# Ledger of designs, part 42: designed miniproteins, single chains, continued (5)

Each design is a single chain, and the fold is of that chain. pLDDT is the mean over its residues in the fold that is shown.

## One batch from the design tools (miniprotein)

Design m17434
Fold by ESMFold2-Fast:
Structure m17434 (fold): chain A 71 residues (1-71)
Amino acid sequence: DREGILTGIAGALAAIGAGFDGYLTGDKEAGIAGARAARDAALAATDDPEGRALARRGGEEAIRAIEEGEG
């Protein structure tokens, strides 16, 4: 249970990191792809509902932040 939640948190943080990298490099497509990959990896690594919700939410928020940066 806790491991599943931690996996979800790790996935959310990885997605945020990918988004930050995309922002720094100006490569929004790479940032979005990285955030999506991190979310999907976390979802594949855990069956915990809370962990999955955290991974999904974190990934979606990271993607949204990158997309908003397109102006």
Scores: mean pLDDT 72

Design m17435
Fold by ESMFold2-Fast:
Structure m17435 (fold): chain A 96 residues (1-96)
Amino acid sequence: MLTKEEYEAVADAIVEFAKKNLDKLTPEQRKKVEEWLKKYESAKTAAERFNAAFEIALVISEDPELRKELEKYLREKIDNPNALLMVLTALRNPIK
């Protein structure tokens, strides 16, 4: 199981990537990401914050090229290999 700090590091990396790449999103994707960013900022627990950030990552990952950029960014920012593997696996298999 990941620590609270590891979940927060993953969430922060996803949110940072989203904020830097809002201009690359379609209007519909951008609206969804901005709604989840509001939930992330209002989140009271690390789990709620992680869930909001993960939903942002799923929206971004609908674009294959932007998903590759996100995966590269996460590999550069997340030092914990278990945390990185968890988020990358979930992005590739969101329904399972």
Scores: mean pLDDT 80

Design m17436
Fold by ESMFold2-Fast:
Structure m17436 (fold): chain A 76 residues (1-76)
Amino acid sequence: TDYLNLAMEHAALAYRSEDVKEAEEHAKKALEYADKTVETYSGGVGGIARLVAGQAYNIYQVKKLEEQRRLEELLR
């Protein structure tokens, strides 16, 4: 069982994704696997997984806001 590595991989993919929807899907998967890591391993490992996944989700949120601002500017 390697839920930590799956959380880390999806977090990295969310960071690298140019497409906002793709970044969202990977960020959500990172959070899902981080939760599975917490369920499987007690202690600091789960905390690290959730921190990394949370950062990936924040990066997705920034990308979403930037895309929204870009679209609003183009509609002027």
Scores: mean pLDDT 81

Design m17437
Fold by ESMFold2-Fast:
Structure m17437 (fold): chain A 79 residues (1-79)
Amino acid sequence: MSNRDIADQLVNDVRSGSLTQDRANQMVSQMSDRDVMYAGRQIADDPSFSSSSGSMFNSAVLNNVDNGDDIINVIMSGK
């Protein structure tokens, strides 16, 4: 399965509100920084996603990605 497939699945899980912290950590740890950024941008562009699932994604990025702080800052700023 490609890293992009994992990113697309993560975005769908956030959109449906089915994302858990454990699932977010597992998926994010398998993704490249580019795929994490892609997923985060898709999540940020959809104002209807669950805020709790978005928080779980942010926590997973901060805890499992070396550039997590930079990625989250870019996502939150909409850049």
Scores: mean pLDDT 72

Design m17438
Fold by ESMFold2-Fast:
Structure m17438 (fold): chain A 78 residues (1-78)
Amino acid sequence: SFEEEVNKLIEELEKALLEAIKKAGLTPEMKAIAQEAQELAGEMQRLLDAGKLTKEKLEEFRKRVEELKKRAKELAEK
């Protein structure tokens, strides 16, 4: 279901951020990524709750989650 997919994406994003923060600390750059992640999670939840989440929008959100996960990991490895 869309609810299960949204919950999974939010959990994956939160887990990736937590691991990155544990490795590099909560720097200003990491705080910026965390803020973007919170805003993305909020957008996903709002569309889900409004019944306006489409398959196309869900795929867009998957790509944005993967991009944020990658950015957090790369920042933590510097």
Scores: mean pLDDT 85

Design m17439
Fold by ESMFold2-Fast:
Structure m17439 (fold): chain A 72 residues (1-72)
Amino acid sequence: GKTTLVVVEGENHVRYGDKRVILLYLSRNGQTTRTRVTEEEAEEIIKKLGLKLEQSYEHADGTKTKVYVAED
């Protein structure tokens, strides 16, 4: 199955102490999990899972969505 990670940047109105957080949506085997992470944690997850950037979207509100994929 295809592993997909969606990263939403710009509209991260989520509390996480004093740090900016990013919402990650990880989809595997038909299940989607939502995780709140820091920018640094997001970069480490992408690296550890060997994910590649497949698509990047910029929305009218300035929010950017990046889609990363792992080939199984």
Scores: mean pLDDT 70

Design m17440
Fold by ESMFold2-Fast:
Structure m17440 (fold): chain A 66 residues (1-66)
Amino acid sequence: MSAEELVARVLSLSESGEERERIIQEAAKQLGLSTDPVQALEAAADPELGEKFLKALDEAVLKLKP
């Protein structure tokens, strides 16, 4: 998955900044990373963490959706 696809996916999941932050924070928490959204996205730019972050993001979306 490309970085553009990841960004588009996160943006399409919610129009509110708070909801996007919640998804990013939950994914970061699953990986033991900082819950700060900016730091989590910086970690996702690392090739080693990128794939793990994508999996955690997918699980975070599933967990946060009713």
Scores: mean pLDDT 67

Design m17441
Fold by ESMFold2-Fast:
Structure m17441 (fold): chain A 86 residues (1-86)
Amino acid sequence: MAEALKLVNELTETGLKLMEAIDKGDVESARKYLEKMKELAKKIEETGDIVAILLSSGILLEAAKHAKQQGFEELAKELEELRKKL
């Protein structure tokens, strides 16, 4: 549980950095943060912690919505697919 929450906190921080990169039009940084989010989501899924999985799903949903609103359609699709794997 405590380890799963640390992963969720890192996913939240990475998601915020991803959204900031999108707002700045920094596609390279946005893609780098997406890859980090993929790594973290896999680790969270592997914990089997239902609360951590639900919290992570919410973070990925908000990041996907933000990417879509800013015209980053492919990035949004990858975030939505990542959420489905949780």
Scores: mean pLDDT 86

Design m17442
Fold by ESMFold2-Fast:
Structure m17442 (fold): chain A 118 residues (1-118)
Amino acid sequence: LPSAATALRDVFTKEQAVKALEEVLKLDEITSDSPYVLQFAVAVLHADDPEVLELIERIIKEKPKNALVVLDFLEYVARGLISPEVQKRLIDAALESEDPEVQKKAEELRKKYADFLA
């Protein structure tokens, strides 16, 4: 049986993922009371799609507080659901961030994932 995360990803369409990410790009910080929190989490699971991936990379580069949320989703939810190549690309984008907290989190994930991506 698929995990709850896989089931949520499969029910959530690419079009819904794109829309959620476009709304997150308009926000300086997504908070727990945001109507887009769940949609943002599930949208990250669609990162193997090139259009979704480009929007997530833009969030990482342009919205550092929301970038930290993306990195948390990669650490705790996405490891088995997104390709290793896409995970590496998102971590590499975060390492290029001007925000030192985003860079630090990305470096920690890069070291943690080295054991699973080799």
Scores: mean pLDDT 75

Design m17443
Fold by ESMFold2-Fast:
Order: C-alpha cells, then sequence, then structure tokens
Structure m17443 (fold): chain A 74 residues (1-74)
C-alpha cells in the first residue's frame, strides 16, 4: 500500500492570513492523513488562543494530487 503524503500544509486565520506552515504528514491512507492534519491544526489553534483555523494542504497518493481544505474548531 502506497503511503499518502500531505505536504505544503498551512494554517490560515478567519480572514485568510497566513499563520504557520505545518509539518508534512505521511500516513497509510487519506483518512488517517486528514485526521492527523486536523489534530495538528487544532493543537496550533489552541496554543494561539484561536477559536478556529483553516488548514490547506496538498494530498499526494501515487500520481494523483488533491487540494485539501479543513476548518478546525477548538
Amino acid sequence: MEPVVLSDAVAYDENGNFLKQLPTIVAPDAREAVLQLMEKGREFAKEKGLPRVTVRATLTQGDERTDVEIVVEV
């Protein structure tokens, strides 16, 4: 099973301002990768005292690339 990679992950505020680049995530499937990304976004939001952040990343599996956007609420 080819691992799924979430790269270029970035957390944004409610106004679309860049906050932080998040680490690359490698997981056995897309669901696990997204769950890990949500958790990192939630931890960051909590540390910053933000009620919500939007995380955008690129999911790569084999030759396919998909843009992922997740809204994470604390």
Scores: mean pLDDT 83

Design m17444
Fold by ESMFold2-Fast:
Structure m17444 (fold): chain A 109 residues (1-109)
Amino acid sequence: SLQELIEQANKLLLEIHRIITAMERRALAAGDRETLRKVIFMGSLVTTVSMLFHVSATSKEITPQQAQQIIQLLQQMLQLVREAAADPSRLDQVYEQMLQINRQIVNIL
């Protein structure tokens, strides 16, 4: 159902936010200001997606096909965030890829 797809997307967004929050805490504990700044910028992209998806889902203007496409894109975002968490040197590359996915989600919504 559309409701189950919305719940799946929300769970993916929650997991992405959880990983980003953990990365922020690690960078803060290490005193790594450069990594912290990059993680914050990456988090801003996820916040934008979360906000737009929430508005579209609550207004019931999202179709099941659009929800499925967004879930696939969020799964890609989750994989990228996991890669950045494992190797913070990849943050700039991951940010650029997440920005492209962000644009795709905005175009769907």
Scores: mean pLDDT 89

Design m17445
Fold by ESMFold2-Fast:
Structure m17445 (fold): chain A 75 residues (1-75)
Amino acid sequence: AEAEAERYRKRAEELLKNGDIEGAVQAYVDAAIAYDRAGKPVEASKLYTAGALIAVGEGHGDVARRALKEANARL
């Protein structure tokens, strides 16, 4: 589970470097879910917040709203 979360996190960073913002946001959300399942809610909340900030910058308000709501529920 934690190894899966790290894989998604690395994927998100790779996609962000390549300019695939939508893919990066999705990978951050997937990483956050995997960390939450691994019993790491603080790490999950940080990744949800990172994804939300990127989504807001790109105009994906629906993704940002969902990510922020999930982060608040996990804090």
Scores: mean pLDDT 72

Design m17446
Fold by ESMFold2-Fast:
Structure m17446 (fold): chain A 85 residues (1-85)
Amino acid sequence: SPEQKRKEAIFHARVSVVLAATQFVLDRIKKNPKDEQFIREAEILRKDVRELREEARKQNLSKRDQEYIEEAEKILRESFKIVKE
């Protein structure tokens, strides 16, 4: 349906923005692992990715959106690993 296509397009846009944000925050944490601002941003992004994953379970997702969510989760795990070291 047209409504379903619109929902899928909006979801893809949200996933793409969140993935880009996780990549940006990882680069910043690599430069300064004790930067409280970017640690806080990583925590917010972890919540956002969790919400996207939960919404994904309720929708028939494209393979690309699934891969973007998985990549964002992977990047966030790397960020928190650096912060813990």
Scores: mean pLDDT 85

Design m17447
Fold by ESMFold2-Fast:
Structure m17447 (fold): chain A 92 residues (1-92)
Amino acid sequence: MFDEAIELARELIRLAREKGDSLSLRVAERVLATLERIKDKDLTDPEVRMELSLEAGLVRIVLGVRKVVGGDPEIIEALDRLARKLDALSKL
């Protein structure tokens, strides 16, 4: 559900702050801001689904960076979970 994506973004913010991962923090804060802005909008709206797909893409880019250059395993898992949830919502 949409609320689950918001909670995943908040958890990623918490982990990124705790671990000092500024890149993952910035993407998580951006995603949370987007989700808070669109949370009251219709998920069947193609524009809303496009925004969710774009945010999923951005999270996947950051996940890819962490897999290549290294990162905390909990942050890598949190990035993957958030990207998958955003992608699933964009296809609903």
Scores: mean pLDDT 84

Design m17448
Fold by ESMFold2-Fast:
Structure m17448 (fold): chain A 59 residues (1-59)
Amino acid sequence: MEERRRRIERAAAYIREIRGRKTQREVAEELGVSRATVREALRRLIDEAVEELKRIVLG
């Protein structure tokens, strides 16, 4: 449970570092996590970006 969250957080940090220069499969292989975990990390980053934009634009 907590281990899955930590894997997602690590994947999100790595994705930010590489700035999309690798595929989801390559990121999963390098971090030793499932492709589903990488997909979940991407969803979280997108959700955070959307919330940030709403805060800036809508208040």
Scores: mean pLDDT 71

Design m17449
Fold by ESMFold2-Fast:
Structure m17449 (fold): chain A 98 residues (1-98)
Amino acid sequence: SVTVSVAAPKEAKSGSTIDVTVTITSSEAGEYEVEVLLEKDGKLVGSKRATVVVPAGGTQTAVFRLKLPKEKGTYTIVVKVYKDGKLVASDSVTVKVY
């Protein structure tokens, strides 16, 4: 099984950079592709992608630095985790940009 959790500030200043912490726990070791999407009202505003190596029966944490837009409002951070091209886990959080 694969699980992912995402943590980010609940609120942040417009135009600032935030740390998005992605934690992957998997029974299967190997390379996982992680996609971090910043969305507002269903529209993609920004993204980051990286490969994360998870040990057998273990947990790996990766930190993504995400620059927030100047536009204020509620944004959704969607994290998608892929293994061998297949979506295996996802999580999301909201951040209020002020």
Scores: mean pLDDT 89

Design m17450
Fold by ESMFold2-Fast:
Structure m17450 (fold): chain A 71 residues (1-71)
Amino acid sequence: SMMEEAEAEIERRLAGFEAALRQSRSVLPPDVHDYLGEALEKRLVDEVAKRYPELTEEFTKRLREIRDRLS
């Protein structure tokens, strides 16, 4: 269903975000890592808001939880 496909896309985007931040954290200075995380968060939230406005709040919450854990 469209809802199941949307939820699967959200999970893939969250997993990709976490992987990108883990890699960034290991190779970049902390300030650069923080700027990259903020920029990627804004881009992903905008993309989800455009496609799945009803899932944007939960996506943003989970994305920020990942970023806070890896900051």
Scores: mean pLDDT 85

Design m17451
Fold by ESMFold2-Fast:
Parts: structure tokens; C-alpha cells; sequence
Structure m17451 (fold): chain A 91 residues (1-91)
């Protein structure tokens, strides 16, 4: 459903922008958050479950491997939003 897809994608993008801001002192996580945001935007635009799942894997990596607890939590929330997006794109 377009409204549900847009809401899930927008939520994921907002969380990834927050992860980028919180990761200012770590350029690798800034780049990862930007790349994941672009991948989510492309998944929504192309309705690609594959791109949504790729973004999900990246967000899970961010949630496990960041040394900053707040950054890990935001990537975890982003992963939940991206999982929602993937489910809606499969429907």
C-alpha cells in the first residue's frame, strides 16, 4: 500500500538521518547511514524488496558494530522500519 510504504520509508530515512548526525565523530558510520538512506529511497522508488533487504542488513550491522550505544539504538529502530518497508513491498 502506497501510504504504508511511504510512511515506513520516511520513518527509516528519518532514523538514518539521526544516525548520521549522532555518528559525526565516526566517518565510516556517517557514510554507512548516507548509503543506507539512499538505498531505502531507491527501494521505495523502484518498489524493490531486494534493495529494502540490502538496507535492512546494513542497518543490522550498524546496530551491532557501532561503539556508541545511541547510534546502535537508532540503527536498530531503522532496521525495524526497513523490515516494515520490505514486508509492505512484498504485499
Amino acid sequence: RDAGVDAAAERAIELLKEAEKLSKDNPDFVKMAKHLRETVEEARRTRSVELANAALIGAIVGSKYSKNEKVRKVFEEAADAIARLADLLEA
Scores: mean pLDDT 84

Design m17452
Fold by ESMFold2-Fast:
Structure m17452 (fold): chain A 73 residues (1-73)
Amino acid sequence: PSLEEYIAQAQQYAAQGEAALAAGDFQKAIEYYQKAIDAVQQGLLASGFRSAEQQALLQQLQAKLAEVKAKEA
């Protein structure tokens, strides 16, 4: 289990979320952003790292998810 795998998964899910959002599929965008957040959290937990950069990424993804949910509501 590589730390790099969790980061790569988070980046892939975030990109898929952006693609879904561009296509107007808010439900899939929400799903992919949630998966990206989970991957970041799992990577942090598994590695024991607590960096400002990783915390900032988590906050950015959470803010984006909240924004998409607000627009769909």
Scores: mean pLDDT 76

Design m17453
Fold by ESMFold2-Fast:
Structure m17453 (fold): chain A 85 residues (1-85)
Amino acid sequence: LSDEEKEFLRRVVDESRKLIDQGKSLQEIMDTLYERSKKENLSFDEMRLRLLAGITVYQNKDKPYEEQLKLVFEKAELLKKILSS
């Protein structure tokens, strides 16, 4: 992942954590991230990365911030390798 991609994913993690703290359900979080992707005119691959990050944060909401970031980066790198094939 590039530094710009890591910064993008950190913003997604921060937004997802904020929505979880507000008591939002997984569906509400996914809807929010999807609508943001549409407004930012992201590619399908970039939208997939954002949604993957959101799901990963939700599934690991009981874990520390640094661990959530690590998991998101690892999954994003794997997805990018698959998409580049």
Scores: mean pLDDT 81

Design m17454
Fold by ESMFold2-Fast:
Formats: structure tokens, C-alpha cells, sequence
Structure m17454 (fold): chain A 96 residues (1-96)
């Protein structure tokens, strides 16, 4: 169980790294624009978000961004697992 979960996380990290490294600046800008549009839509519906709700929204945006890179639902991942995937994607971009 734990070994299989770790193996799956390593596969997702490798996928995020490769996808981020292969991504053009234009493709990255397009994804960011889509995430920004979603953020703006949430604020239009809920203009008085608390600090905790803003933190949850930031987590959701991170999960959605990673879903674009790895092609699977990242929402069930822990905060630590999402951070590891974001780090892998950041490393991929730095080496592109």
C-alpha cells in the first residue's frame, strides 16, 4: 500500500517534470490565463472570501494546474504531495 502510493507519486512527479519541461511559454501563459479566469469567476460569486477560504482556493488552483500537466485528478492528493509535484514542475521549467 504505502510503497505503491510512493511509486505512484514518483510517476506523477516525473510526468509533471516532463510536461513542464516540454511546455512553451505560450502554453504556460494559456494555462495561467484559464486558472486566472476561474479565480475571477469564484471571486465574482464569492467576493468576501476569508483567509482560510483563499488558502483553499489557492490549493484548488495548484491541483488544477498540476492536472493539466499529469492528465489525472490531483484533488485527492495531500498538500505535501501537491507541493512535491509543484517542485518537480518548477524544476522542469528551470531546465527547459
Amino acid sequence: MEAERRERLEELKEAAYRAAAAMTPAELAAIIAELQAYYDEVLAQHPNLSAEEEKELARELAARFLQYLVGVDTSPLSDEELEELLLAARKGRAEA
Scores: mean pLDDT 80

Design m17455
Fold by ESMFold2-Fast:
Structure m17455 (fold): chain A 90 residues (1-90)
Amino acid sequence: GRRAEAAVREAAKELEGTTFKDIEEATKAAQRAIEEAARRHGADAATASSVPGGNTISLAAVADGHVAIVDLDVVDGKAKVVSQSVLPRD
């Protein structure tokens, strides 16, 4: 759904404009950004998660039976979008 995609894209853009101390700070900022974007766009659910031992953060938002996902790599304290997808849900 457009609401889910709008939420993850808005959160990702905010994170790409920010510099972080480490992956833990980036993950905390990502969780806050996606929750705020989800509220503004009326998404049903949203989350941010990091891969253990990696530098990748995944943003996900759910609306209207669709899930939108954006993956961000954190390199030298900067987040960069590396993949985007929108999937139908059952």
Scores: mean pLDDT 80

Design m17456
Fold by ESMFold2-Fast:
Structure m17456 (fold): chain A 78 residues (1-78)
Amino acid sequence: SKVLKITFPSGKTLELELGASVLTLIAKELQVIGLRLDYPEIPDAVVDAALAAVRALLRGDEEAAEAAAERANEIGAA
């Protein structure tokens, strides 16, 4: 299966497997929300893009998920 990887400026990573179960994706959404609380230095734009990637997969939009994951990595690398 294809895996989308997001690397946060904190050094934490998030892996999103295409075709993951709804419960797995909900757990990933909660993990991203938790990163906002534990690592307040991560820009809101990176967290928002990562949330958009998870939420796109929750609605079955793999193309939007890939675009959002790429956006999160671009902002985080700048």
Scores: mean pLDDT 83

Design m17457
Fold by ESMFold2-Fast:
Structure m17457 (fold): chain A 69 residues (1-69)
Amino acid sequence: SQVETDLKLMELYFLAGDLKQALKVFDKIALANPQANKKQLLELRERLVAAQSEEEFKAINKELQTLLS
């Protein structure tokens, strides 16, 4: 799945401390899923920008995956 590949890539960038690249992957996922709720995507993006820990990231990633399913 392209979504699963992109979610893993976003995780790798976040764990590497590369928030700029993680956000690029997030924006790519959002663009590829135009049927997803835009307000919820924006809220998840804001949470990703503010995320300080792997645990916070995993919560965001899980919610994003649910939103896209």
Scores: mean pLDDT 86

Design m17458
Fold by ESMFold2-Fast:
Structure m17458 (fold): chain A 62 residues (1-62)
Amino acid sequence: SAEAFARFRERATPALSWSGAAAAEALVAAAAELGIPVAPEEIRAAAAVSPVAGGNLLANSL
């Protein structure tokens, strides 16, 4: 929904300015809070490529 997407953007935007484990864990927390059905390991793997890749994985799963 538009509300879920807006909430995701609010939560994910700070994480995209970070790198490494901090960005990955922030995206995992956002996914859990919003009920996004992506495994934490997949989020961490995508975020290891880049935080943007991790964010895109979650956005595509909304």
Scores: mean pLDDT 70

Design m17459
Fold by ESMFold2-Fast:
Structure m17459 (fold): chain A 57 residues (1-57)
Amino acid sequence: MEELAKKLLEEVLEEHPNASQRQHLLLITSKAAAMGLSGKEINEIREVARKLLEERE
């Protein structure tokens, strides 16, 4: 999940560089849902992505 969260985070940062952290997290969860991931997997990706975004600040 960590590698997938990093990939999705990189994609949303490239597509929406001016979006807020909250918007980036929503976009990541939307992409994960579109991939057919379960709610549990989506939650795991969201938490990993949130931690990565906080570490970048």
Scores: mean pLDDT 80

Design m17460
Fold by ESMFold2-Fast:
Structure m17460 (fold): chain A 72 residues (1-72)
Amino acid sequence: MKVVTELEKLAAEAPDTAEELERLAALYYMAAGVARSAAKVAEPEKVPELLEEAARAEALADELAARAAALR
């Protein structure tokens, strides 16, 4: 799964408004949920990678949500 990395690139290319930051945060929270669900059915050797991806997505979502709040 590379969705989190692609979303990071989109975030770096800069949303200019609180609404766009909130939208990206929602997409990252969704990606984290997908990665955690995948980890539940993945081979044991793949689980740490998926959980790390989920944790990174949640951290980025939290950062984007905080930036959106700061613009309010």
Scores: mean pLDDT 74

Design m17461
Fold by ESMFold2-Fast:
Structure m17461 (fold): chain A 77 residues (1-77)
Amino acid sequence: SVQEASAEADGLAITSRVDPEARVLEVEARGPGELVAALAEELRAHREEMRAAGWEITALEADPAAGRLRVTLRRLP
């Protein structure tokens, strides 16, 4: 089963989808390009902290010109 949620944070519209069987969390953020770029840099800077919390970034696709960020995270065993 896939669980989906939507929220707004820091000027971005955020949609998340969790697949607990695959242990995957997919996050999509939409908004102004400068905020998309800033969030992408923040995620890259905090990659080790997220890994320590049990989540590994497996994909990070930023398109500031289109106002889109897509991140795929895998839950570590």
Scores: mean pLDDT 82

Design m17462
Fold by ESMFold2-Fast:
Structure m17462 (fold): chain A 104 residues (1-104)
Amino acid sequence: GVLETIKRAIGLALRVIGIELDAEISGVFTDEQVQELIAIGQEIIDLLRTAPPEVQPFVVSVAEYWIKVAEKVLETYDNISEELRKKLQEVIEELRKLLDELAA
C-alpha cells in the first residue's frame, strides 16, 4: 500500500545516508558497504516497479538520491574492486533507464 511504500523508501534513503556517513568518518568505502549500496539500489528498482502511482514521484526522488551517492562513491574511492565497480555501474544504468521510461 501507499504508506508501506513510503516507509520502505524512507528506510532505504536512511540506509544510504548511514553508509555515506560511515565512509566519511572512516575515510574508507569497504567492499561490504559497496555490496550494501548495490543491494539498496536493487531494492529501489523493485520499489519503483511496484510503487502505486500516487507515491511513485517520492520513490523517484529516492532513486535519484541513490544514483548521486553511487556516482560520488565511484569518483571518490579508488580502492573499490573492478568487479564491484562494474556491478554498481550496472545498477546505476538500470535505474537511469527506468527513470527515463517513467519520465516519458
Scores: mean pLDDT 88

Design m17463
Fold by ESMFold2-Fast:
Structure m17463 (fold): chain A 105 residues (1-105)
Amino acid sequence: LEEDEKMLRALFTVHSLILSIKRLAEKHFPEKAEEFKKELDKVYDELVTKIRNAKSPEELLKAIEEGLKKIRDIVKKYFPDPELVARIEKVIDDLLEQIKKDLEK
């Protein structure tokens, strides 16, 4: 029950992040936004599968860490503004720390 809640919260957090990043892509590089979204959707689908199949909090955290790292790499590849990239990376890092804290409860 408690593990199901943690999984649900992790899925919600990652989904919200993906939606926000997609919206930023539409604003900052509309010509490449669809290509960017396809790469994000691939990472998201892989991450959702790993989260659903996680058998422990440690496995869940590892899946999220790997997924967020891949999201950071895609953001660095597509976003032309290094200041905006740094701000997005900080949001990703802050969300990862929040997920770690929630999993340690």
Scores: mean pLDDT 83

Design m17464
Fold by ESMFold2-Fast:
Structure m17464 (fold): chain A 73 residues (1-73)
Amino acid sequence: GEELLKKLEEAQELAKLLAQAVGDELKKTKGFESVTVEQVSESTFRVIAKKGDEVVEVTVRSPVVEELLKKLK
């Protein structure tokens, strides 16, 4: 019901914030010059960081979002 939708929205927002935090950490700690956060699915974000010729990709997954999506089906 509505409780599951609210929990899903909260979990998705948290997953997005975590992906953004990973991007910020890559800029701060590893000195990456550009960082892009891309939503790949409802439960998965991709963080792409570039520094000169170096490219790093980090996948951020939310098992909480995935589990909640299964309960809504």
Scores: mean pLDDT 80

Design m17465
Fold by ESMFold2-Fast:
Structure m17465 (fold): chain A 93 residues (1-93)
Amino acid sequence: DEEKRRKEEMEYAMERARRRHEELVESGRAESFEVEAEVGGKRGTAILLMDKELTPEAKEKAREEAEEVAREAALAGDGEVGYVLLTKETVNS
């Protein structure tokens, strides 16, 4: 029952993140990229949402962060999806 509750909570959180992602893409503010990772035979995907006007250096760093999220998703369950959002603020040091 606890395991079922955790799964439902994760599913709900993922659905909310997906909707937020779709809103940003639909508004034309961001581009969507998929990053995949495999850990111990389990597959995870990270959907990376980036501001269209990011530098190539910032985009590469964002991909590395998405790879970590994809690995965490793989550890959470086979075929699980995580979401990462990067904005222009990540480029200002």
Scores: mean pLDDT 69

Design m17466
Fold by ESMFold2-Fast:
Structure m17466 (fold): chain A 80 residues (1-80)
Amino acid sequence: MDLFKKGVEGEVNPFALNGEAIKKSIEERIKEGTSLAEIAKALGISARTISNALKGKISDDELATIIGRNSQYGAAIELE
């Protein structure tokens, strides 16, 4: 399951997913060669936030909240 695919209701909901599932999706993208900056842009958060979350400095529920808050704008490009 790809967390970055948010076009269809009920397919993936950042507010319903815990941070462990979100971290799994991030790790999968990194294994595919995606940079932290690309992942950060897709999720609407900073690359540093992702790095800190992977290191356990951010709780799973806090990570889910941050992603949900920023992704509500639909397109991260719109705010960049």
Scores: mean pLDDT 61

Design m17467
Fold by ESMFold2-Fast:
Structure m17467 (fold): chain A 66 residues (1-66)
Amino acid sequence: SMLQKLQQSVDTGQQLADDKSSSPQDIQQAIDQIGQQVHQTSVIPSDMQKKIGESVGKLKELLAEK
């Protein structure tokens, strides 16, 4: 399921966001993967959309600090 893959990518992104030692490359790949999977998923529940926004936001902030 694409939704399950998206959830897995969000969970991975959250782990990277919580680890300040994460490489810029890994963070960028996580952002790109989530974005690509969001684009491929026709229907995303509103709760999942909020989690995606929060996770991607944190990842982008962490990437900007590096």
Scores: mean pLDDT 79

Design m17468
Fold by ESMFold2-Fast:
Structure m17468 (fold): chain A 78 residues (1-78)
Amino acid sequence: MEEEVKELLKEFEELEKEVRKVIEEEKDPQVRLQLEVELGMGRLVAWMLRKTKSKESAELLRKFLERMRELIEEVKKK
């Protein structure tokens, strides 16, 4: 569990950096706002995982990471 939590939080940190770069390059203010809101939700889930270290919080963050990767790919397709 502890190693799994560390790996998930590290993946989220790396994804956050990628999302920030996508936001900086995005010209559509609506798309930028959508990415900012989703990133904010991800930060909340990561915070919850850090506090609880529960299997349920870990699954929530995994689902968020999958959803966010899909969203980034859609944005990159333009």
Scores: mean pLDDT 81

